# Designed miniproteins, single chains, continued (2): the designs that were tried, part 82

Each design is a single chain, and the fold is of that chain. pLDDT is the mean over its residues in the fold that is shown.

## One batch from the design tools (miniprotein)

Design m7016
Fold by ESMFold2-Fast:
Structure m7016 (fold): chain A 100 residues (1-100)
Amino acid sequence: MEEEIDELFDILSQDGSGKITKEQLYEVLEYVFNPELKPEDLKNIKLTDEQIEKLREFFKGLSPEELQKLIDDMDKDGSGYITKEEFKEAVKKYKPELAE
């Protein structure tokens, strides 16, 4: 189960950065749930249709407000950056079935 969370973070962080900005995460998730946004509006975040579908399936059932709370909860130190560790903790909190 943690393997899925790791893979999702790698998709969002462009693999190797080890972190993502809070703004970038908001833009990606807004695009995933609002298809009227164009890929160029994601400010250099490039996602394939398959990656978008995977993100939609993973965050399925969360309201826009719950997504905002999740993202806010990820940025625990107020730095504007979300680490893989913070991402995992927040995801497990909102999807406890992935906690083990």
Scores: mean pLDDT 65

Design m7017
Fold by ESMFold2-Fast:
Structure m7017 (fold): chain A 59 residues (1-59)
Amino acid sequence: RKEAALAALEILRELLKQGKPIKSVDETIEAVREALKAKGYTDEQIDAAVEELRRLAGR
């Protein structure tokens, strides 16, 4: 769970570097989810990372 969340944060930083615009927490989470899927993470790991990102964002 924490490993997937750390990978999600690293992917988020890469997406921001590529100039991908991010308006909201939900849009950020969806962008991270797609990037994790593209990198070959399992649906279970992606869902866990998305849930942790929502918690960190105050949900």
Scores: mean pLDDT 67

Design m7018
Fold by ESMFold2-Fast:
Structure m7018 (fold): chain A 59 residues (1-59)
Amino acid sequence: ENKEKVKKILKELFSKHEKGKRNIELEDEAQKKLTELAKKLPLDEVNEILAEEVDEFNK
């Protein structure tokens, strides 16, 4: 499902960056990638998942 695909991509992106750091560049890059995918998928769902994953990363 779209949700699982988006989560996988975000996890991969986050693994490239140091965890525990607040990184605007990471968010921008993730948003950019998801925007490309959102052209094929509902943006609403993609944005919800992005927000959840970003929140978990920033714990």
Scores: mean pLDDT 62

Design m7019
Fold by ESMFold2-Fast:
Structure m7019 (fold): chain A 66 residues (1-66)
Amino acid sequence: EPSEEARKIAEEAYKKAQELGDTSGEVVRKIAEELAKKYGLDPDEVIAAADSLLRQRLLEEAKKKK
């Protein structure tokens, strides 16, 4: 499972994607991979954290619609 460090970097990648106006999984994963390399983390682990975060965000969006 992704570490706390990987999840933190995934959250930063998601916020960067929001700032760019594109929160698609492809863009979030690309930013997460770049940040993982910068911070010396395994890109695969950070990408897994980003996928988990994207699912979490979808659940939060759905919460209001129910």
Scores: mean pLDDT 76

Design m7020
Fold by ESMFold2-Fast:
Structure m7020 (fold): chain A 57 residues (1-57)
Amino acid sequence: SHLEAAEKSLAKAKELFETDPVAAASAAYQGRKEALKAGDEKLAEEARKIMEEALSK
């Protein structure tokens, strides 16, 4: 489902955040897209924040 895809992408973004910020941002971007398709605005916002923080590194 889109929700499960969003959760997996967000988990991957969190795992990669310190070691590979560019890959983390890409995973967070994908997680946000899937969360929006699932209608989960809170998860989409969490993914957006992780993406912004990763890109600020």
Scores: mean pLDDT 83

Design m7021
Fold by ESMFold2-Fast:
Structure m7021 (fold): chain A 88 residues (1-88)
Amino acid sequence: EEEIDIVVALALIVLTVAINDAKRRGQTELAEKLEQLRDEVVAAHEAGDYDRMIEALEEASKLAEQAGDVGTANALRILADKLRELVA
């Protein structure tokens, strides 16, 4: 439980930084999509729906990669993989 909570906390930090960076760069559509996915991670965590949470992190990683934010994409993919291992 504690390890899952740490991974979720790190994912929310990564998403929040990426959202703020997208807003600062004028990437409004990317920021809105990442905000929706961050909200989905929070809701999934509250529901204990780890599959949904992993899917949201993977989708956010793909969006970041498509936008050229390779660092965020890699961080979110690592966190999604770690979460998948913890809930297996």
Scores: mean pLDDT 87

Design m7022
Fold by ESMFold2-Fast:
Structure m7022 (fold): chain A 96 residues (1-96)
Amino acid sequence: SIEEIKERAIELGERLAELLEEEGYHSRAALVRRVIEAMRAASDDALGDKMAALIDLTAQAAEELREQNSPKAPEVERLLEELERLREQYLALQRA
């Protein structure tokens, strides 16, 4: 299920990058894609740190989109909540 967590986190990150591109946040989208590539290459033990980086970028994007009254803000906020849940699941599995 760590593999499933990784795959789902990558899917959520790719969706974030698409939303950021649509809103013209090309630099933020590029940072997200770099984290996704690092996540694809990460070992199971290194995955948590890459997920934390993606969560930080998602939180920053959510705040920016809310401040700009973007219609995409609620979707990005849902992506943030899902990524936070996935990282908690990952950490629980690493402790088991």
Scores: mean pLDDT 89

Design m7023
Fold by ESMFold2-Fast:
Structure m7023 (fold): chain A 56 residues (1-56)
Amino acid sequence: SLKEDINETLKELYGEELPEDMSIEEAKEIVFKKMELDEEARKEFEEKVEKYKKLN
C-alpha cells in the first residue's frame, strides 16, 4: 500500500510509473534525479519512503 502511494505520487508529480519489482530506494533516487523542483515535493516523497522502510 505505501509502495503504491509512492508510485502514485511519482505518477502525479512526474507522469511516470515505476516497475513493480523496482525497490523503493531505487525509486527515491530516480525521483530525486528527475525533479529539480521545490523542497516540499522532495521532502514529502522522502518522508513516504522513510515510512515505508520503517514498516518493512
Scores: mean pLDDT 64

Design m7024
Fold by ESMFold2-Fast:
Structure m7024 (fold): chain A 58 residues (1-58)
Amino acid sequence: AAAEAERLLAEAREALAAGDRERATQLVHKASQLAMKAPGPTGMALLLEAGELMAEVR
């Protein structure tokens, strides 16, 4: 869960850098769902990162 969420966030950053905001939004949403399933501080850190990316694509 955590490793997959990290991968999706990395892909979201690449999509955002490429100007593909729709793809970035979809990837961030998937990553946040996986982050919510991750236990402890790792899940919280991933959720914060997803929230930051979400703010950038809006």
Scores: mean pLDDT 77

Design m7025
Fold by ESMFold2-Fast:
Structure m7025 (fold): chain A 97 residues (1-97)
Amino acid sequence: MSDEEKKRKAAILLTAAAILAASLTVSSEEERREDAEAVRELLLEVARILEELGKKEAAEEVRKLAEEALRKAEAGDVEGAIEAVRRAMRVADEALE
């Protein structure tokens, strides 16, 4: 996979994570856990792509934010979970420039 293909894949995954994170505001308690786990998996795949692109520090921060998003969603802090996803997107976008 080319670096351009990796960047495009990361952008698609980040968009999917943002859409799914927004759904947390309308999810039931059970759906919220499933959606939060799916967001975490998407962000961990973005982190893997960043690491393959040599962006190790950005990858580590995105992994940290993925775990924070899941933890906050499980605690019922939906706004905090969405903010963690937004921070992960900012870190990834800056690293992909």
Scores: mean pLDDT 83

Design m7026
Fold by ESMFold2-Fast:
Structure m7026 (fold): chain A 68 residues (1-68)
Amino acid sequence: MIEISIVTEYTEDGRKQTSIVFKSKDGKNLDKYSFAEIMEMIQKAAREKLPSVPADQEEAIRMLKAIG
């Protein structure tokens, strides 16, 4: 099971940094999942909970898109 949290932090320069944090129950089992599998789980969670994405989460989605 993977827990997904979206966290927004400010850098020392005052720039906004949005991070997606995912945790497994064991804390270290993420290496057992391929990056594609993790992305698929994130997309499923986003579609289920967030049909309309707030501006901060929209930036998180852009970051995920840039990784592909």
Scores: mean pLDDT 59

Design m7027
Fold by ESMFold2-Fast:
Structure m7027 (fold): chain A 68 residues (1-68)
Amino acid sequence: SMEELVKEAVEIAEKIFKENGIELSEEERKGLEEMVRLLVEDGLARGWSREQILERVRIFTEWEVKAR
């Protein structure tokens, strides 16, 4: 389901932040969840595979880590 994919994608993003020593505030966590949800919804609407969507979330999260 979309909700299961969103949950998995958020868990991947949170793990990347944690592995880079970044602790997210509650506000930042909510912003991350909303952005990940938009990425998942857009990917599904465009016919992207589960693997492609999760890869895009990984790339986005790594970019966010670098931008800090």
Scores: mean pLDDT 85

Design m7028
Fold by ESMFold2-Fast:
Structure m7028 (fold): chain A 93 residues (1-93)
Amino acid sequence: REDLEKAIEAVKKGDEETAFEYAKRYLESKTPQERARDFAALEILAVGYELEAELKNPKFKSKTKDPKKEAEIYRKLVEVFRRAEEEHPEAAQ
């Protein structure tokens, strides 16, 4: 969990290399099934926050004050995790 949190903080700071290192460590600690589930969850969160930002509909309002920024963070996180998995296909055991 801490490696995922560190990856998110690195993305927020624009430090994609640090985010990549923490993403890699996270992937090494997870099964392929857990990784697939987590990737799907991150993608759903990114899409959800983007829709909240665009629609500005009270029915879709979350607890965040800036859904557009949250969407951008989760999109970057998905990109970093996908890159980490592509660079480490051998971790798919």
Scores: mean pLDDT 69

Design m7029
Fold by ESMFold2-Fast:
Structure m7029 (fold): chain A 100 residues (1-100)
Amino acid sequence: SSLIEALRKSKKKLIEEAKKHLSEEAVKELEELLDELLEEFERVLPSLSPLEQTKVLLRFTALITEILVLLKRKEPEEKILERAREEVEELKEYLRELLS
């Protein structure tokens, strides 16, 4: 619960930064990608060990940081969205592997 709240706060800050640089459509796609990931975390986190929860948190923090760097560098919108899609899918796959 407390971890999910921290992740949601990180998402909110990222979306506020994204709104300064991206179109409304791109912001919506980014928010939907991150919301889907956070919903998966809420389902999976209770089944994970404390060490696995820490690994997931570090990977999510790295994802948010990478997208923020691209936004601050004013990289093209399509490049930012493509990187976000890749990072989200990789983290979803990692979560599926932890449940197997």
Scores: mean pLDDT 86

Design m7030
Fold by ESMFold2-Fast:
Structure m7030 (fold): chain A 61 residues (1-61)
Amino acid sequence: SWVDEEIESQINYLKTKAKQGVDKATLEKYKDAILARMKALGVPEKKLEEVEKELEKILKE
């Protein structure tokens, strides 16, 4: 679905920003913005939890 494509795109966006050396505080703001967008698009809570875990893994690198 286009929603799954959007989720993958946003996860890859955060990965790219982390790779570019963007600071942790800014990456956390990006994570929050991504999750807020996904919630606004109607992504189910269980899927949002999975997305949040993936974004947190990126931040831990």
Scores: mean pLDDT 82

Design m7031
Fold by ESMFold2-Fast:
Structure m7031 (fold): chain A 69 residues (1-69)
Amino acid sequence: LSKEMENEILISLARMYISIGEKLAEQGKLEEAKELYEKAIEILDKADPSDPIAQELIKEAREKKEELE
């Protein structure tokens, strides 16, 4: 895989985790939702740090996780 393809895969995976986490939070499964946001952050830490999409997603995941506290 090229670096660009790897980054696209990481961003896609992070988006999936954030989306599933959001749905679990809506169902009242707050601890499970928090774990998914944490996984999204871990994946995004491996993404290109200069990518503005990755930067927005990590901020979103962190903010959503904090809302559950």
Scores: mean pLDDT 82

Design m7032
Fold by ESMFold2-Fast:
Structure m7032 (fold): chain A 60 residues (1-60)
Amino acid sequence: MEKLARAVKDVEGPAGVVLSLKKGEKVLVHSESEDGMVVATSLATGETGLVGADDLEILE
């Protein structure tokens, strides 16, 4: 089951790889990669991409 998380800050990065998020935006975390990146889907935009695990707060 995916974990619910939220962005702790605005996240910007290269288009097509990094998921762009605004502070407080909720995401579903699907998996974690080797480099501490997570694959997540933004609940606001429906976009899926990589985001740093340290940029997210895991919720229940």
Scores: mean pLDDT 75

Design m7033
Fold by ESMFold2-Fast:
Structure m7033 (fold): chain A 57 residues (1-57)
Amino acid sequence: KTPEELALEGMRAYEAGDYEAAIRYFREVLKVDPNHPLAGIARRQLAEAEARLAARQ
């Protein structure tokens, strides 16, 4: 999958409240291309999803 597709899947998972899935998708964006234009959004959403998941514990 492209970074664009992975970021879209991550955003959909985040909006659905599936923070575990969102974390996996955004990590994959950064693994595929850490310099992609969407990498900044992926880092921010990853941190937010991780914070949301931690708050549920």
Scores: mean pLDDT 81

Design m7034
Fold by ESMFold2-Fast:
Structure m7034 (fold): chain A 72 residues (1-72)
Amino acid sequence: MVSTAIDGTVLLVEELAGKEMAEYVRRKLEEIKSTKDVNEARKILDELVEKLKDYPLTAQAVRGTGELIIYS
């Protein structure tokens, strides 16, 4: 389920990048989930992954969850 994937990804972000980054990631993934325009959703996801570039495993998990949300 998309909500389970978001929760798991946010927990990983909190462990590796801290609580403030995890709260930001949750907000952005929920924004992607609510966005009806695929191009707009992809732009939000790309900006989010770029913000996480110093945390490569976290960035990969966030991209995977974002792609799941956009194309599910």
Scores: mean pLDDT 83

Design m7035
Fold by ESMFold2-Fast:
Structure m7035 (fold): chain A 62 residues (1-62)
Amino acid sequence: SVEELARNAAEFVKALRPNGSKEELLAVLRGYVVPELERAVEDGRLTREQAEEILRLAEELL
């Protein structure tokens, strides 16, 4: 689900920067997760709307 993908993305980011500031976590999200979401949209595995919702929810979970 979109919610599970968002939780997994947030957990991944926090695992890479366990004591990171919100700014550092957002930088990791943009550098590692956003490119994966873009590929998933290009490959037809996600809609643009789903990718945007995953990103929005993941940012809220940071």
Scores: mean pLDDT 85

Design m7036
Fold by ESMFold2-Fast:
Structure m7036 (fold): chain A 64 residues (1-64)
Amino acid sequence: AEEYRAQIAADPNNAQAWLNLGKALFEEGRLDEAARAYAKAIQLDPTNKEAWDLLVEVAKAREA
């Protein structure tokens, strides 16, 4: 997670770094932070289907 946070600090418009941060946070069980990272990736690149699919998955996990 920290490595991707450093990439985002250097380039906050890097959609791939936000997506990777979300995946790392999801693996850590930090579902609210993962959802925000995926939402940011989608704001930067709304054509990224993987980011949309992962946002749906984290939303389902947060309902548990």
Scores: mean pLDDT 78

Design m7037
Fold by ESMFold2-Fast:
Structure m7037 (fold): chain A 107 residues (1-107)
Amino acid sequence: KREEGEELYEKGKEALEAGKYEEAVKLLKKAAELFASVDPDDLNLGEALFNLGEALFKLGKLEEAKEAFEEAARLFAKAGDKSNAHVAAVNAVKAGLSKEKALEIIK
């Protein structure tokens, strides 16, 4: 499960970098589902959700992007990764999350 999730994550990240946003969404959603099935607090899930949020944002799917970035920020914060939690929270705000809610996640 985890190795399969990692392979899908790498392919999704490559698709995102290539500007293939719809393909990136498909791959990163599958990666996130596989990581969540192993451990819902997995840092790999946070990374998959962050890149999923980026792809969704590029497609103009702002509500879905907001949800993905918000959950990524929560996972990074729980893991003690303050830098990635902050970046994810900022991107969630750009996608429509209130600054107040973003601050609650990263405090």
Scores: mean pLDDT 86

Design m7038
Fold by ESMFold2-Fast:
Structure m7038 (fold): chain A 87 residues (1-87)
Amino acid sequence: KAQELLDEGEGYLIAGDYEKAIKKFEEALKLDPNNARAWALLGMAYAELGDVEKALEYARKALEIDPENVLAKAALERAREQRRALE
């Protein structure tokens, strides 16, 4: 189920294994493409990898589905921080 894939992905994200986290979130989105949490977590993982453009894209998708999504707002802020750090 999509929730189990999200839980596994969050485990990888906490462990700093961003590539495995991304794979789990992508698998969750194949099962449920309207899952705002999955889009937000995918954005956060890409922000941690320094892929600012993908992080912003996926966080925006999460906000299109759920405009009040706290994780999506956090992913946007993280992506903007990474963009500023790149000078």
Scores: mean pLDDT 83

Design m7039
Fold by ESMFold2-Fast:
Structure m7039 (fold): chain A 78 residues (1-78)
Amino acid sequence: SSSLDSLSVEQLKELAKTLSEELFGEVASSYGIGPTIPGQSYSADAVDLSGLTRVDRLIKTKGVDALKQMIEDALKKS
């Protein structure tokens, strides 16, 4: 929705956390972003993604617009 365009990246991350982990997890998985596993190494395009949250990995690999779309998709399911 247009209301997401007014949110900062930090506010979008907080909004994603307020969605049920089940709903957000299902939507994130459909976009190819698996859960964060402790001790697991992650990399994309020579960037070390280890230690980043699932949301941070999404932003690094897909961008902020993908995060907005994912939040909108999760909200439509809730």
Scores: mean pLDDT 64

Design m7040
Fold by ESMFold2-Fast:
Structure m7040 (fold): chain A 63 residues (1-63)
Amino acid sequence: APPPQEVLDTALSVLTPREAAILELHAADPDATHAEVAARLGLSVATVRRHERRAARALEAAL
């Protein structure tokens, strides 16, 4: 498996700024819940989950 840094660098190149911010928060705090990420970014949990699903599809296509 690629090192976490290489995965993060690839992700940041294919994600929107908001999707990248969500991924960076999870990388900095892997135990963070969707509710905690939503609170930090001023978003709803539903919005965070929507961005995560888009990010997952973009990462699957890139990796």
Scores: mean pLDDT 73

Design m7041
Fold by ESMFold2-Fast:
Structure m7041 (fold): chain A 62 residues (1-62)
Amino acid sequence: MAEELLEEVRRALEEWRRRQLAAGVDEATIEAKVERMLAAAEEAARNGDLVTLRAGLADARS
């Protein structure tokens, strides 16, 4: 369901955040990108666009 996929996106973004912090990337820069990706995923979930959510999840895990 969209809510479950959205939660997986949030988890994948947390893993991405940890990698960026370990690489010394500025926290404000990391948060800005996380906010953009979450906003897009939340919009897709609101619209029931599971295809876009799955694609976004795959990209976040790459």
Scores: mean pLDDT 80

Design m7043
Fold by ESMFold2-Fast:
Structure m7043 (fold): chain A 66 residues (1-66)
Amino acid sequence: MSQLQQQAAGYVKQGLDAAKQGDYEKAVEYLDKAIELGEQAGLPQHTIDNIKERKEKYKELAKKQK
């Protein structure tokens, strides 16, 4: 795999780990980085779309944290 694809995958993992800790704001930040790098690396559109859907779910959860 390309270096960028591996970095994108790393950021997805960091985002999922942050979400497991309840840090949804940080999870969104990591998934944003994963999307940017994944798009640059030429990841399939359906893969990018799946990351975007996960990001939107975490974004909604972050808004509900009071």
Scores: mean pLDDT 83

Design m7044
Fold by ESMFold2-Fast:
Structure m7044 (fold): chain A 66 residues (1-66)
Amino acid sequence: MEERLREVVRRMVAAAGPAGVGSAEAARYGAEFRRLLAELKGVSEDEVKPEEVGAALDALIAELRA
């Protein structure tokens, strides 16, 4: 399951290009990431707080950077 979250981050980074990720693409990747995080936690998407999504995303970006 964690590898699916890493794959979403990798796809987002790959789609970014030199100008970064477009707002529509960023929104889609954010929604997909939240859904997968909810699946990993065994809860509904509504129970995943925005700060949890941000923290998990930051942690995975740091991991991929290392």
Scores: mean pLDDT 71

Design m7045
Fold by ESMFold2-Fast:
Structure m7045 (fold): chain A 60 residues (1-60)
Amino acid sequence: MKGIYEAVKDYKAKTPLELSLKKGEIVEVLEQVTPDFVKVKSLETGETGIVPSKYLKKIE
């Protein structure tokens, strides 16, 4: 799942390890942590955190 992804909808972080996303936000997927969660870096804010993979679509 490495690559550049776009958030398909808003996501609100529920823990300090998670990253909040805005619909249309571009992120780099760094690694898959679990089947349902990936570690990403926001290309807009530079913040790193885990997000549900279902909220992302690959663009690169």
Scores: mean pLDDT 81

Design m7046
Fold by ESMFold2-Fast:
Structure m7046 (fold): chain A 87 residues (1-87)
Amino acid sequence: EKLELLERARELAIEGMKAAEAGDFERAAELFEEAARLAEEAGDEGAAELLREAARLAAEAEKPTRELAVKATAALIRIIGAIIDLE
């Protein structure tokens, strides 16, 4: 279950990044918030915090920002590492 939660969080975070790149910041914020919830349920509080920061930045964004990209990428790297450790 923890692995499944992290895999779903990774998928949602990637979708959130794609939405942000397309300028759909409202959708990006929703996707990052759901990814953060799943990461928290999986016990990865660090990934959840980074994803919540990405969601907040997306909700406030009028255009893609470097900080949003950095936070979302850091969360993705952390989630991928956690998934590898669970395999």
Scores: mean pLDDT 81

Design m7047
Fold by ESMFold2-Fast:
Structure m7047 (fold): chain A 61 residues (1-61)
Amino acid sequence: LAGKIAVAVKDYEAKSPEELSLKKGEKVRVLLEVGKHYVVAQSLETGEIGIVPKEYLEIIG
């Protein structure tokens, strides 16, 4: 998944300082997989980087 583009399938509100908040439809680049359920992603809208649950993302490229 690293290097792939994904889109947020629903709003996600960060629950810790290390997490990235996303709006539904926001595009991110997946930077790194963290275990089976999380990724480090960068928002293509804001440039912010943080941890996001994989279930909130749909890979599109």
Scores: mean pLDDT 82

Design m7048
Fold by ESMFold2-Fast:
Structure m7048 (fold): chain A 59 residues (1-59)
Amino acid sequence: SAEEERILENVKKALEELDKFSPVQQRVLEHELREVLATSKNPELLEESRKVLEKLAQR
């Protein structure tokens, strides 16, 4: 869907630019990504979301 494509683009951008996110933005992103993992069936979105969460866990 167009919404899933938009979310995927945002997740890919977050993966590339995570170091530019504020602590508040990082907490919001973590919450949103965990919701994506719970509800999405899109394999690419799930994989990219897992990568961002892994980087967040290493901060």
Scores: mean pLDDT 80

Design m7049
Fold by ESMFold2-Fast:
Structure m7049 (fold): chain A 51 residues (1-51)
Amino acid sequence: SSLPAVTFANELREAGRISLDALNELVRSLEADPSQDAAVLALLRRQFVDA
C-alpha cells in the first residue's frame, strides 16, 4: 500500500518539482518509519502548495 506522502512525492516528481534521488530517499525513509507519513506530507504541502 502507498503512503499519502509517497503518492504526493510521486506527483511532485512527475511535475519535475523534485529529483528522482529526493523521491527515492523519501520513500526509503518512510518505509523505515511509516509513522512520519503525516508530518512529511504536511511539510511537502507547506513547501510546494503554500509557497
Scores: mean pLDDT 81

Design m7050
Fold by ESMFold2-Fast:
Structure m7050 (fold): chain A 56 residues (1-56)
Amino acid sequence: DIEGPPVPFGFKDTDDDETVEELLKRAEEALRKHGFSDEAIARAVANLRDVFEESR
């Protein structure tokens, strides 16, 4: 039995209250931090939007 101190990930109980817009913004910021070009970021965000739209 592991002692279970505060885990880095923790189960945050992230409710499904987040919108697609919020998720897209986080993805855009992450890509920008990784040094992707504006073109690559725009393409990736567009692809993500299409995937979300196709799913729901």
Scores: mean pLDDT 65

Design m7051
Fold by ESMFold2-Fast:
Structure m7051 (fold): chain A 112 residues (1-112)
Amino acid sequence: IDKGEGAYVKGDYDEAIAEYEKEAAKGSAVAYTNLGKAYYEKGDYDKSIAAYEKALALDPENALAYTNLGKALYEKGDYEKALEYYKKAIELAPNNLLAQVLLEKTEEKLKK
C-alpha cells in the first residue's frame, strides 16, 4: 500500500497501477478503488471504470467509488450513467458536496 501510494503521489501512475494490481489480486476493495483512481489520472477511463466496478462488487456501499465511477463515465461522455452513480453516491453520503456539484454539472450537459 505505501509503495503504491508513494508512486501515485509522485504522479508515477504506471508504478502505482502495478502495485495496486498486486493488492487488488488479493481481493482488496480499497486496492481496486486506488487502481481506478490511477487509471483515471492516466486518462484510461475504460480501465478506471472496470476497476471501480470490481471495487463496488466487493464493497457495494462505497460512496467514493460511485462518485469516481461517475467521473470516469462523464469523461467518456456517458452523462446518463454518470448521473445515476452520482445519485447513488449522494444516497449513501448525503453531505458529499463533490458528488452534488458533479450531479448538477452533469444535468446541465443533458439539458438544452
Scores: mean pLDDT 83

Design m7052
Fold by ESMFold2-Fast:
Structure m7052 (fold): chain A 91 residues (1-91)
Amino acid sequence: MEMKETEKVNPEELKKAFEEMQPLAEKFAKLSKEVRKLIEEGAEKEEILKKIEELKEAAKKALELEPNEDLREFGEELVEEFIKKVKEKIE
């Protein structure tokens, strides 16, 4: 087994990143539910965007703790995709 391209999906490294990302995943899930509720209630887009900005800032700090560059990049992509999906839903 070679480590060059497999390293970014290495089970041990991925498990660490997953554990670091769990608080963010829960926060994303919670915010997603709140966003859905706000949309259902007819809340303002600005309020939703404010929560997204808070999530983005927290994600940056958490990802800085990730020593594996590939896993950190993967995490950043997941965070950006979540934000994109939320924005798409309110647009």
Scores: mean pLDDT 66

Design m7053
Fold by ESMFold2-Fast:
Structure m7053 (fold): chain A 60 residues (1-60)
Amino acid sequence: ARVETSTAAARAAADIVLEAYRTTEGDPERALEALRNATASLPEADREQAVARVRAELAA
């Protein structure tokens, strides 16, 4: 379904951003910028979930 596709895309973007965070030696600001760019075309709800996921992992 389209909703499932958007959710999967947001999850994939979060995973890519977390990989980028690891390669940028832990710059959370750069990671969040990459997430905003990768999810700009996705619905706001999916973007908020991706941001929350990345922030939770950065705070852990």
Scores: mean pLDDT 71

Design m7054
Fold by ESMFold2-Fast:
Structure m7054 (fold): chain A 50 residues (1-50)
Amino acid sequence: YEEELKKLFEEMAEVAERLQQASGPERDAHLAELRKLYEQYKELKKKIEE
């Protein structure tokens, strides 16, 4: 699970970096992608804590 968390954090960081450079509809698309990654992160954290 730790390696999965690391990969997820790296993906979120990449999307966040793109988000900083994007505007308008592109920014909204990156925000949606980041939300999906964050939901995956929350689910993975629940599995680790159990």
Scores: mean pLDDT 78

